# Ledger of designs, part 63: designed miniproteins, single chains, continued (3)

Each design is a single chain, and the fold is of that chain. pLDDT is the mean over its residues in the fold that is shown.

## One batch from the design tools (miniprotein)

Design m10173
Fold by ESMFold2-Fast:
Structure m10173 (fold): chain A 104 residues (1-104)
Amino acid sequence: MSREELREIVDEVTEALTELEKALMANKASGESILLVAQMHALVLGNIVLLLTEAPEEEIRRVLLRQYDRMIGLLQEIRALEPSISAQVDRLIALLQRHRARIE
């Protein structure tokens, strides 16, 4: 997988995360859910920083897979806290699972 493909994946996840935040705000989500979304942003920023390194692609791929597993875990927690937006959360989980499979 190329660095250009990895950047496209990160951009798509960033857009989907922004749409999830809009849904959370519109539905007056809990403070706990907002903190979990902040943790998701920290992981996405980490992925962007990783793509700027000169590390071997195999190492980048391995670290990205771990970051994706963490992001999926955070989304599963948000899903449990916010049943009213479960459809939006499920779509983002499915997106991350597809990208994880493409990276793997």
Scores: mean pLDDT 79

Design m10174
Fold by ESMFold2-Fast:
Structure m10174 (fold): chain A 70 residues (1-70)
Amino acid sequence: MKIDISKLSKEAANEYIDVLAEATARLILAFTAYKGGEISPEEYNARVAEIEAETEKKLQEILDNENKKS
């Protein structure tokens, strides 16, 4: 989901950026482990799916909280 962060409150925008930064760092670590042969392709795919699910949940919580502040 693409969200226009310029329309969020400063607090919500900061939380949104932090969630994306954390997700990106976790994806890089998972990819680095996979590329280095430390994890299987199946384990890499499972980690990516978990990161995506957790990220979507956190982003939805930020949006829900922002909408309640209206």
Scores: mean pLDDT 78

Design m10175
Fold by ESMFold2-Fast:
Structure m10175 (fold): chain A 115 residues (1-115)
Amino acid sequence: SLEELREAVRKLKEAARKGDLEGILRYAKKIAELLKVTKLSQEEIREVLEALIEALKAAFKSTDKELTEEVLKALEEVVRLIEEQIKADPSAPLELDILLGVVKLALAVLKVVFS
């Protein structure tokens, strides 16, 4: 449900603020599963992208390389599903494409660092 997705996004942001990588992994996986069956508004897409930025900031500070690699893989799946929804919306504002680009670049950089 949309309510379940909003709660998962809120929990992802909370886990990111605490540096809880296990929590980030759990909620990123849940968000990805919910995104397969839930179409988001532009505002909700923005909220997910902002949560992804917070999660990537937490991953950058991590000393657990193996867990961080799993987190980055889960975040990459969320990014893929959000990108599909943005591309399916011809009215999507340029700001969402820019924000998506920032998230994709940060993810690519972190994947190299934690290789």
Scores: mean pLDDT 88

Design m10176
Fold by ESMFold2-Fast:
Structure m10176 (fold): chain A 67 residues (1-67)
Amino acid sequence: SEEVFKKLKEKLEELKEKVERGELTLDEVRERLFKIFREAQDAGLSPEQLDELALKAQEVSELANRG
């Protein structure tokens, strides 16, 4: 669903901003990313949509792991 895809992209952007502000632990970031990808799989997003979410999630993960 395009609506689900847009919502998950917005959640990833919000997550990135919280990580940049130091508001989340690494474990909290991992838990939120896990939930986002579970929702993406359950929603049956296209390979292209999943790839875009994966790239954004990688950016968030790299920020969180960098401290």
Scores: mean pLDDT 83

Design m10177
Fold by ESMFold2-Fast:
Structure m10177 (fold): chain A 109 residues (1-109)
Amino acid sequence: MRLTHPDEEAFRRTLAQLPGFDEASTERTLELLYANGFSLPQVLQASPEELMAIPGIGPRRAAAILAAALRVVMGLSAEEIRRALLLTPGLEVPEAFIDEIAERLAALE
């Protein structure tokens, strides 16, 4: 398993800063991901539809989850993550929402 305790903490901290998330909703989301068999590397391999199959995860939350995973596991910049989300098939969120994710991630740099 590639997920380490420091990577999980970094993911939790990053996700909590993204639109639609706080500490409580972030913790619930981590529990839902693990309960459905998603480790942090597996989140990066998942399609948006696979993440949205989890009850309580809609398109906007799937976008934020993928953004946090890309930052923590791959070390991508806010600009690289913005481009990756725009190119992700099946991720039907407004471009303005992807821009908001990128702005929050840039504030963490």
Scores: mean pLDDT 80

Design m10178
Fold by ESMFold2-Fast:
Structure m10178 (fold): chain A 92 residues (1-92)
Amino acid sequence: DKHVERARRLLKEAESLPLSQGERDGLRMLGNLLDELVRQNASEEALELLEEAVRLFLEAGKAKVNGEEESKVRSLLNESVDLVLEALRLAN
C-alpha cells in the first residue's frame, strides 16, 4: 500500500529529529495506529488521512527544530491530531 509505505518513511524521518518525550510518545502512538489500521484492513481513505497526520507531525517537529513560531508548531500538531481522529472514525 502506497500510503502505508509513505507513512512508514515519514515516521522513520521523524525518529531522526531531536524529539521531546511527549513528541516521542506521539510518534510511537502514530506508529501503533498505522500498524493497527493495516491489521484491520482499513480503507485507503483512512490510511491516506493517517499518512497526512504523520506528515504534519514531521513538519511540526522540523518547525520546532528550526526555531519557528510556537503558534505554527501548535497549529500543525492540532491538524495532525484532527486527522488521526478522522482516520479512526473512518476505520470504525
Scores: mean pLDDT 86

Design m10179
Fold by ESMFold2-Fast:
Parts: C-alpha cells; sequence; structure tokens
Structure m10179 (fold): chain A 69 residues (1-69)
C-alpha cells in the first residue's frame, strides 16, 4: 500500500540512525577495508563478526524492500 511505504521508510531511517550511533565505527571500518563493496550480501559477509550490526542492517533492508511493494 502507498500509505504503508512512509511507515516502513520511517522505521528504516530510525534503525539506520541507531545502527550508525551504536555501530558506526564498525561500518566505517568495513567501508575503509572494502571501498568497492556495493552488494548487500557482500556487506553482510563483511559484518560476519558483528551480529548486532548484521541484524540491524538486515531489518533495514527488509523494510526498504517492503516499501517497494
Amino acid sequence: SPAAAPEALARAAALRARLEAEHGEVLAAVDEAHPDLTDFDELLAALAAHPEARAALTEIHRLLQEAKE
């Protein structure tokens, strides 16, 4: 539903802000080590040692996919 997409995007934005606040240094380190990393599955693999960051990123991705429906 078009009305549901803003809610999913808002939830994704809130989770992204929390992820950046709690795990931003981890994300920055991954980006520095893998500057050509653009694929979501490769990003998740790079975060294998950081299960909380992986879980948050997976939920953000799910919400963004939901917003496209």
Scores: mean pLDDT 74

Design m10180
Fold by ESMFold2-Fast:
Parts: C-alpha cells; sequence; structure tokens
Structure m10180 (fold): chain A 86 residues (1-86)
C-alpha cells in the first residue's frame, strides 16, 4: 500500500510542478498546461483520498508530464541566460 509519507512527497512534488507550469505558461510556453493539469489531477486524487489504483494512475500521467515541464523549464532558463548575457 502507498504510505502517507509517499502521498505527501507526491503532493509536494505536484504542487511545485503546478506552480512552475503556471509560471511557464505566463512566460509564453502554453505546452506547460499538460503538466499543470496532470499535477492538479494528482493533488486532487490525493486530497480526496482516492483509491491507491487511482493515485498510481494519476502519478503515471503526472510523471510523464513532469518531464515536459522540466524540458520547458530548461528552455526558459537558457533563454533567460542568453538575454542576461546580451
Amino acid sequence: SMMEKEKEELKKRAEETAKRAAELMALGYPDAAVAYLAAKGLIEAIEKGSSEEVIKKSKETFEKMERVARELDEEARRRAEELARA
């Protein structure tokens, strides 16, 4: 069974991803929306006390979309560095 500690770690990770995805969307990276929605879905599943199977399914979707957010974050950071060096 999924431990309460694992659920809290996942929730924190999803909250951090949702926050950064929202920032990326504001910066002009609309593809971050998939990471935002997946993160919010995982948070909701945990907060509502959904079954372990539902949380695991949400986690799988979240982890795929978290990778998208990381790639967009790296692109945004690289562009910010380029502008700072100009």
Scores: mean pLDDT 87

Design m10181
Fold by ESMFold2-Fast:
Structure m10181 (fold): chain A 103 residues (1-103)
Amino acid sequence: IEELLKALSKVLTPEQVKKAKEALKELERAMEKLHPDVQELVRETLRKVADLIEKGDLKGAVHTLAVGMTSAAILAVAEGKGEEGLEVLRSMQKISDLIEEEL
């Protein structure tokens, strides 16, 4: 998460970074109630997204974020954690929207 915020700070305004930080905090809260395997999927997705942003591949970052977070949300629903899965999707959408503004 801190690595993603550092990567985002290179392409987003300070105001957008603050919004991304808030969305990531909401994501962390939703993740606390999910299975460890789902939490790991989310963390690995965020690491890949950070790496793609560092490389300047913003389209790849948005695509990777969408696929990874949608997969995590589906798994959360399968566990009976549908509300937490929706929070993951909402937080991801906020971050995705901020990255897409720079495309």
Scores: mean pLDDT 81

Design m10182
Fold by ESMFold2-Fast:
Structure m10182 (fold): chain A 64 residues (1-64)
Amino acid sequence: GPVKEKVATPVANPSRVIALVGGHEVAEKLGGKVLGVEGDDIAIVETPEGLFKLDVAKGILTKL
């Protein structure tokens, strides 16, 4: 039956979700993996060449 008493309050940071998705795509291209998200808008990517920081809002990839 129809249930309309659900609360649609956003509890997740949308930037964090976008950062994880963008980081995963970059990780696949670099042959690595996403370690996590830093500052809710930055994805940390581990590759064979080391760690990278991706600012998904600005589209900036920085080697650590």
Scores: mean pLDDT 66

Design m10183
Fold by ESMFold2-Fast:
Structure m10183 (fold): chain A 57 residues (1-57)
Amino acid sequence: SKVETAVRQAARQIVQETGRRLTPAERKINSAFLANFYLVSKSFVEQVIDEEEDKLF
């Protein structure tokens, strides 16, 4: 749960700073980075990015 919370906060920060939905290239880079750093699956990070985008846009 701590790792999941940290991933969600990091994804939210990236989406907020970008101010729009991520491009495919931005999604690839950010999901790979967060998945490697937090030792979670890329599919989980991509789902979290989608959820945070849907909250803001």
Scores: mean pLDDT 85

Design m10184
Fold by ESMFold2-Fast:
Structure m10184 (fold): chain A 60 residues (1-60)
Amino acid sequence: SAEELLELAREAAAEGGYGGAAVYAAGSMIKQGLDAEGARELAREAGLEGEGVRNAGRLV
């Protein structure tokens, strides 16, 4: 679910720099076609900032 993927993104962010990959996985699982801005929004919600948010956008 989206909530489970958001929790995964938070866990990855806590490990340092992994949040973008978790956001990309979320997009793949949901199959809703996350665009770059959607990925950045999910990264911000997971607590990522700056480069982490930019990296999430680049993965989609």
Scores: mean pLDDT 58

Design m10185
Fold by ESMFold2-Fast:
Structure m10185 (fold): chain A 94 residues (1-94)
Amino acid sequence: SEAMELADRAAEVADEIKEKLSEEVGNVLLSGILTLISEGYLDEAKEFIDRAEEAVKKDDIEELKQVLLELARKLKELGYDDQAKTMEEVVKKL
C-alpha cells in the first residue's frame, strides 16, 4: 500500500529528527503527515516527507521550519486547528 509505505518513511524521517534535533519536532512532523495520509492526500504527504528528509540530510533547520509551517497551514485548511497550532508552537522553539 502506498499509504503504508509513506507512513513508514515518515516514521523513519521523524526518528532521524528526534535523534539529531528534537523529539517534539519529530513527533509533530509524523503526526501531521499521518493526518494527511488518513485524509487521502498521499502526493502532498510524499512531498513533505521528501523535503523533510532532504532538510535533515543537509542539517537545514530553516527548510525544516518551512516544511512544518506549510504542513501546519495544510492541517488548518483541513480543519485540524489544534494540531496545526501545536506544530507552529514547536517551530517557534527552534
Scores: mean pLDDT 90

Design m10186
Fold by ESMFold2-Fast:
Structure m10186 (fold): chain A 67 residues (1-67)
Amino acid sequence: SELERLRREQEERLRRIGEATGEAPSTVGREIADLDSEEEVRRWAEEKGLDEEMRELAVELWRLGSL
């Protein structure tokens, strides 16, 4: 199922970001979902000390959560 695959990929991305920020995946997901723009997501990721690849993952998660 396409939805099951996307959900699994989203969960993996959340886990990776959570490990980098020291937060639970669910907390990361809520924090990202509360942001209003891609630019805010990039600032959030930079403030958390995430590298370029993790920052890109956060932006992708925000886009998916905004749908």
Scores: mean pLDDT 79

Design m10187
Fold by ESMFold2-Fast:
Structure m10187 (fold): chain A 75 residues (1-75)
Amino acid sequence: SLTLSPAQQRAERLAQPVLKETNARLKEIQAEVDKLKAENPSLSDEELQKWSDEKIDEVNREAAARFQALAAAEA
């Protein structure tokens, strides 16, 4: 059995929703890329990659801000 300290258990519990939401948003971005490609076949792979990268960066920035806020709240 995996046994964590109370502080580690708390950190893991607080991190899990952020990780779950981040993963779900990344999956949504992939689905949106597939949709954009299907709806706009004239879009280049480069344009789709640029759009995807911008969305992934946004999700990562939001996740980082949430983790920073959690760390500040636990300090």
Scores: mean pLDDT 79

Design m10188
Fold by ESMFold2-Fast:
Structure m10188 (fold): chain A 80 residues (1-80)
Amino acid sequence: MAKEKIRKLEEAVQRAAKELPQSASDAEWLRKIAELLEELGDKESAEKVRRIAELVEEGKYEEAIEEEQKFLDKLKKEAE
């Protein structure tokens, strides 16, 4: 289950890199990744990434980093 979520996240990141210009903001990148995760059927991960994007848009970078770390740690733990 968690390995499938990691693969979907990797696919979403790769697709975002192809579709977004180099000038895209961090928040735009995160929103695109969340959109692609939802399209890939991982709505839970999409909601988490969307929350991180909202924190970045609000300038709450330390909170965004904490939420990102929690999200990645959860995926890694579930994959182990």
Scores: mean pLDDT 79

Design m10189
Fold by ESMFold2-Fast:
Structure m10189 (fold): chain A 100 residues (1-100)
Amino acid sequence: SSAEEERRRKEEKLLIEILKSMLAMIKSIEKLALKRAKSEEEKKEIKKEAEELRKLALEEGLKVAEELGFEELAELLRKMIEEEKEVDEIIEELDKLLEK
C-alpha cells in the first residue's frame, strides 16, 4: 500500500512540475515576443496565441489528472481554467500542492 501510494504521489508531482514548466515557458516566450512586436495588432495576436496555448496546457493537464484520479489537482485545474487565472497565480497554487 505505501509503495503504491508513494508511486502515485511521484506521478502527481511529475505532472505538476511538467505543467509548471510549460506555463513558465509560454510566459517567457510571450514576454520576448511582445518586446520584439512592432505594432499593437502584432501584440494583440501574440497575447491571444499565448492565452490559447495556456488554456490548452491546462485542459490537457486536467484530462491527465482526471484519468489518473488526482482529484484535488483536477479540481484546482478546473477552477484555474474557469476563473482565467494569471500564469503566476496558477504556478503559486501548483507550488502549494507540491508542498503536500
Scores: mean pLDDT 85

Design m10190
Fold by ESMFold2-Fast:
Structure m10190 (fold): chain A 90 residues (1-90)
Amino acid sequence: SAAYEAAFKKAYERITSIPVSLAERFAAASEEEKLELLKELAKRIEAEIEALKAEIAATDDEDVKAGYREVLKKVEEDLKKLKELIKKLE
């Protein structure tokens, strides 16, 4: 549905913009600074996950919920991988 597609696109674009905003800083960073930037990335993604969960709880539209839940599932999987990478680099 249009509501599902719009919800998915909105949440996906908002979350995927976070790594892009950090790309220049990451390219210029030392090894220690890169670890700090990865931790900042994880924290920003966690905040967006919490915001997305709140939006899911606040909407009564089943198609909007489905779109947001699909993004949430993908982003939670990516966050888990990022946290595992951070742990290995510590």
Scores: mean pLDDT 83

Design m10191
Fold by ESMFold2-Fast:
Structure m10191 (fold): chain A 87 residues (1-87)
Amino acid sequence: MSSEEIARELWERYAPLLEEALRARDYARARQLVLEFLEEMRRHKVDPDVMERMVVRILLLAADLGMPEAELAALTAEAQALLREYL
C-alpha cells in the first residue's frame, strides 16, 4: 500500500472518533486520538510529507469543530514535536 492509502484508511478509522470527541468537547480524548493516529502512521512507515499533510487536515477539522484556541495550540505543538522526532 502507498503512504496515501495507509493514511486514508487510518483517517477513515480515526476521523469519526475524533469528530465525536470534538463535538462532545472531550479535548483530552481528541488529543489522545490524534496522537494515536500519528503513531499509527509512523508505525506503518507513512512518508513524512503525507504525515505533515494529515496534521494540517487534523488541525483544520479541530478548528472547524470549535476546539478552543489554547487546546488547539497545545495539540499543534505536540503534533509538530512528534513529526520532528520522526523526521
Scores: mean pLDDT 84

Design m10192
Fold by ESMFold2-Fast:
Structure m10192 (fold): chain A 76 residues (1-76)
Amino acid sequence: SGQEAIEQAREVRELLLEAGASEEVAVLAEYTILDAAHQGSIDLVRYRKLLDDIANGKLTLEELRERLREARERVA
């Protein structure tokens, strides 16, 4: 269900933060899991592009949080 996917994605974000990952990496992981739940598979091309955009300062935490909000809406 969409609610179960949302909770699992949130738990992965929390685990990554506990392990010392950055907020950007943790939010990207939550987004990627929800995007995969909606699409039926992980979009590794998108994941790689978003990682590169974070590393190059082209994606802010605020923009990642907006993408995450949209992804939650799609699976809800």
Scores: mean pLDDT 87

Design m10193
Fold by ESMFold2-Fast:
Structure m10193 (fold): chain A 70 residues (1-70)
Amino acid sequence: SSAEALARMRKGAEDLLALVRAGELSAAVARQLLERDAREIKAAHPGDEALHAEVDRILAETLAELDRIA
């Protein structure tokens, strides 16, 4: 479901940020994984404009946080 996809995306983002903060993952690789997850969720839900907007919002917020900790 869209709600499950969004919840999974948020958890994945939190996990990636935690790995970057711990020095276990580079910010560049985390960015690539975040962008890939966003693309895959949007591709799995074509035409769901509300879901796409929420995915883009989560991605933007997470990338902004990534830039602060990198």
Scores: mean pLDDT 88

Design m10194
Fold by ESMFold2-Fast:
Structure m10194 (fold): chain A 81 residues (1-81)
Amino acid sequence: SSTVRALYHLQQASKAVKAGDIETALKHAQEAAQDAFENPKDKRALEYALRAVKTVLKADPSNEQAKKMYEKLEKILKELE
């Protein structure tokens, strides 16, 4: 399930941020975002991916990759409304 995979990556990103490992957190956020992009009708997977990216942005607000992923995920989520 794309929802289960996205939740897993959100949980791993959160653990990595708590450990100070922003590189690993970004990797998990990227995996969650990719799963959401491949399953754009799975609103819950999109929401978990967006949370994973927000977790990275709270730890590293200047991260350009995370900002771009956030913008793409928000756009897809808004288009589902």
Scores: mean pLDDT 85

Design m10195
Fold by ESMFold2-Fast:
Structure m10195 (fold): chain A 86 residues (1-86)
Amino acid sequence: MTREEILEAIDREWPSLNPSQRALAEGVKEAIEKYGESPEALEERLKAAVEKLGEFPSVEELLKALLENEPHPGVQVILEQMLKAL
């Protein structure tokens, strides 16, 4: 998933989000845009986490496990949006 695809996924879900979720999604947009968290960096982190945690039966289970073990709030919200997009 590219940076543009992540931002598009957030915008697509925007009408269904409550005010707190919208504030969180806005924070993710700002983190991606301001701090340059590239989709490549996210992909490298996902690959490293997969190798560390072992094989999972599905992408959904993998994303759930990564979300539970991810310390970075911006990456946590991106992982949650990826999970919702499945």
Scores: mean pLDDT 58

Design m10196
Fold by ESMFold2-Fast:
Structure m10196 (fold): chain A 85 residues (1-85)
Amino acid sequence: EEKKKQEELREHAERKLAELKEEFRKRFPDLSDEIKAQGFAALEARAKEITELAVKSNLSKKEIENGLDAAYAAVAREALALQKA
């Protein structure tokens, strides 16, 4: 059961991350491929950290969602600044 719970948390995080990557692509279509790759890498790294913390600390799916939303907001803010420059 514990292992199944951990798998469910990881799957939930992966699903949310995929949704956020799609949102990032739609929001910033005119960014260079290099900047997009950097944004995706940063989002993926933060998602991994949040997921590992959630699994280790028995956090809820909602806490994972909140953490990923915050990570996305930070990455999107940086990308928006680069787009306007």
Scores: mean pLDDT 79

Design m10197
Fold by ESMFold2-Fast:
Order: sequence, then C-alpha cells, then structure tokens
Structure m10197 (fold): chain A 94 residues (1-94)
Amino acid sequence: MEALRAAIQAEAERLKELIDTLPESALPELEAAEEEAIARVVPLVRARDRAGLLALEAEARAALAEARAAGDKLAEAKAFIALLTVRHGLALLE
C-alpha cells in the first residue's frame, strides 16, 4: 500500500471514532458535508488540477485546526471528511 493510502485509512479510522461520539442528529449534517466535499473535489480530479486539490487540503487542515481549538466536535468531523476526500482525490492523480 502507498504511504498516502495508508495515511488516509488511518485517518478514516480516527474519523469513525469521532463520529461515534456525536449524536445521531449530527448524521444529516455529516452526510451533507461529505456530499459538498465530493462536489468540490471531483471537478479538480477530472481536470487533473493538483494545485487546486492542494489548496483544498490546506483549507481543510486549517478548518480542522480551528474546530479542534474551539472544541467543536461536529465541525472537527466535517473538516476531517473534507480532508480525507481531498487526500483521496490526490491519490487518484498518480
């Protein structure tokens, strides 16, 4: 397995643990966040826009840091979803 794919898998496991701490009422927002992340990543993957994907990765990492500093578990989960989606897109551009 490539290092990037291994890192994505490890982070997906951490995201699952985080989601398990959230109430069921958060699920629709997490599903919407995943759909939005995919909608932002897919056009960049199709265009082979690595710079655009790296910009989205930086945005997602900043959002994750802000959510963690605020103790906002829902925002943290949404930022993790965005980060994993972007990293998966980067892996597809090999």
Scores: mean pLDDT 81

Design m10198
Fold by ESMFold2-Fast:
Structure m10198 (fold): chain A 94 residues (1-94)
Amino acid sequence: MEEIRAMDKEELRELAEAVLKQAEAAITKSQEALEAGKITEEEAEILIEAGKKAKEYAEKALELIDKDPELAAEYLEKAIKILEEADLKVQALR
């Protein structure tokens, strides 16, 4: 069952806000980790690019919740998948 698509508007809004916060944290923490020498430039590029794309999709989802909640759910699914795939790619480099 598509759990995200079964969410009501309030649940979608809470999820979208959480995903947006996670995407923004991925960008800022990756920049900080790169400056501290904790991650490579390649790892930082993967995480920052994924964070920017996920942020764009989460912002679009927030815009669409009242007008098209099904499309909002689809954008949230895409945002979450991008963040998950970025984490897996970085783990594979280590």
Scores: mean pLDDT 83

Design m10199
Fold by ESMFold2-Fast:
Structure m10199 (fold): chain A 60 residues (1-60)
Amino acid sequence: AKRDEVLQRAHDILRRAAAELTPEEVGRVAKEIQEAFSLPVDEAAKRLDEVEARLDQLVA
C-alpha cells in the first residue's frame, strides 16, 4: 500500500543518512521523517521528497 511505500522510503533515507552523515545530521533527518509521518500519507511523501533532495546535496 502507499503507506508501506512511504515507510520503506523512510527506512532507505535513514540507512543512507547513517552511512554518509554525522550522528547529529542523522538525528535531524530522523526528526524530519518523524514529523512527516504525523501528516497525511500524500504530504508525508512530499516531505520525504524534500528530505531526499537535501540528502542528495549533502552526499553528492
Scores: mean pLDDT 79

Design m10200
Fold by ESMFold2-Fast:
Structure m10200 (fold): chain A 71 residues (1-71)
Amino acid sequence: SELLLEESGRVGSVEISVRLEKTEEEVRARIELKGDEKEAKELAKQIEGVLRGVAEKEAPGLPLIIEVTIE
């Protein structure tokens, strides 16, 4: 597997952690958010859009599997 992206930070009241890895069969995205559930859900959708762009560029033709965890 290959690490394509790993980022962390804070937006508003929400702490974010993002990891994107390429495997032989798929691109796996893990989005972890901590804070307000409503704000976190909105941020997760925005992050998913960015990760889809990265996956299309770095691994065209592989399926993207996104796992979101809100705490």
Scores: mean pLDDT 83

Design m10201
Fold by ESMFold2-Fast:
Structure m10201 (fold): chain A 80 residues (1-80)
Amino acid sequence: SELEKIREEIKKLLKKAIEIGKKNLTPEQKAEVDKLVAEGKYDEAIELALKNATPEQQKEIKELLAKVEELEKKAILLSL
């Protein structure tokens, strides 16, 4: 279904954003992010990723999050 495709795309974009941010984390912070992802706490994982990201990485992450927001809005409209 269209809604399932949107949900899968959102997950892919969120994972990509987290991976970009993880590059600049300490081993302890990377473990914390992995735990948050396993618990489904993507917002908290992204906050940790952004806090330690370079300006270039922050731009890439924000662009991915903007696509997620657009897809979430589309999912809401399809659920109405």
Scores: mean pLDDT 84

Design m10202
Fold by ESMFold2-Fast:
Structure m10202 (fold): chain A 67 residues (1-67)
Amino acid sequence: MKFKVTVSVTLANGERLTRTEIVEADNEEEAYKKGQELADKAVRELATRAGVSEDAVVDVDILIEPL
């Protein structure tokens, strides 16, 4: 079963990164786990690019949509 996973990461300075991926998963829980992995990657990418600590991340949103 396919899910559309959208991850949005926001830093304290207002910088935001959004990543969307279509994942194959057996259920919404597995899709959410893949979304968490994508979120972790996005957090590291944004923090590294902005030159700040991951502690500067103030919001992480994960949206799972069945396809």
Scores: mean pLDDT 81

Design m10203
Fold by ESMFold2-Fast:
Structure m10203 (fold): chain A 85 residues (1-85)
Amino acid sequence: SKMAEIEKLKAEIEKLKQEFLDLMKKATDQQTINKLIAGVLIGIGALFEADLLVKQGKYDEAIKLLKETIEILKEMLEEVKKRIA
């Protein structure tokens, strides 16, 4: 079902948010910390927006938003990992 897909995508965003939070423990520069904070906020915002779209019956729009957000967060995560290595 579309709801089962949405719940899986939301769970993936929650896992990515946790990876950003875990990297904050290793970050030593303000620029990297700011990027990690931005990633967490993007994740939170997407989860909130997806819930609003679901309440409106816009399941396909919620799925698209969550998938696009996951790709953005993965790209940000790879950039930050290069700075912490």
Scores: mean pLDDT 88

Design m10204
Fold by ESMFold2-Fast:
Structure m10204 (fold): chain A 72 residues (1-72)
Amino acid sequence: MSAEELVAQAEAALKAGDYKRAVDLMDQALDAGARPPAELLREVAKAALKVGDIGSAFRFLAEAVEVELEER
């Protein structure tokens, strides 16, 4: 599965309310070098907080900041 496919599956899981799956898929996407939009990273970070995954939430927020800095 490509980095882009992992991002797409994470977004689909998030929309379905499967927060644990969305977090796991986004972690895999970032490990594969994906560069998702900052907005999506923030939404998955909220999902990570809901499932108690503080480490992934912090990771996703840090990546969102990096993406925003590159867009500016």
Scores: mean pLDDT 83

Design m10205
Fold by ESMFold2-Fast:
Structure m10205 (fold): chain A 75 residues (1-75)
Amino acid sequence: MTIEELIEKYIEDFKERLKKLIDEGKSNAEMQEEIKRFLEEYQKLLDEAGLTPEQKKRFSEKVLEIINEIIKEKE
C-alpha cells in the first residue's frame, strides 16, 4: 500500500464513520466528540506510517471539508 492509498483509505473510512453517526441520529455534540476520537486515531496511524507534514496537512484539509459539509447538511 502506498502513502497516497493509505490517505485515501483513511478518508473513505472517516466518511463511512460520519455517515454512521448521522444514520444513528447522534446529536451535534455527540458527533463532535466521536469525530475528535476518530481524528486522534488517524493522527496516530499517520504518524506511525511516517507521513510527511505536507501529506498530513492534505489529510487534515480533506477531513475538515468533509466535517464542514456534513455538519452544514445536518443543521
Scores: mean pLDDT 76

Design m10206
Fold by ESMFold2-Fast:
Structure m10206 (fold): chain A 62 residues (1-62)
Amino acid sequence: DDQSSQLAHQLLQAGEQGDWEKAAQYAKQLMQSQGIDVSDEDQYQVAKTLYNTIRNAQKARA
């Protein structure tokens, strides 16, 4: 929804800038909004996975 869209956009910008600490925080919030719990160990991996997935989807639509 609107909140998820904003978090996804912020995650993309943080990842593009190489700020993976900030990207991990946005990824964790985004997953929690979907009812998915993310461990502290997995937060950076989840952030990178979401970043790549969203970016690839945007490139495919362009």
Scores: mean pLDDT 79

Design m10207
Fold by ESMFold2-Fast:
Order: structure tokens, then sequence, then C-alpha cells
Structure m10207 (fold): chain A 74 residues (1-74)
């Protein structure tokens, strides 16, 4: 679970940096990953992913990437 979740978070960071996906699609992916992290008992990871989702919706891509990177470190 954690290794797969980490892979998906890294893929999301790449998607954010690519600039090809909509803010809504990026935010939806972050929220799905947060749900998966919560189900796995990774509450700190889930919290960072939810914060990233909010910043993605607001177009704050640098802040979103920071929270995604914090999720990988926790």
Amino acid sequence: MRDELERRIRELIEDVRSGRLSPDELADRAEELARQAREAGLFDVADYLLKASGHLLDGRLDEAIRYLEEALKS
C-alpha cells in the first residue's frame, strides 16, 4: 500500500508539473489518494494530500507540490 501510494503521489507531482491537466482533475486525484492514505491509517499523509488538493483547486501549484513532497516524507 505505502509503496503504491508513494508511486501515485510522485505521478501526481509529474502531472502538476506537466501543466496538461485541469485544476479539478489534479485536485480529484489528490483527494482520492488522501482517501486511500486514510484507509491505510496514514493520517499525516492524508492531511498533506488534502492540503495539496485545496491548493491545486486554487491554482497554487508551487504550494501544492510542497504538500505532495511532505506527504512523501511522512
Scores: mean pLDDT 84

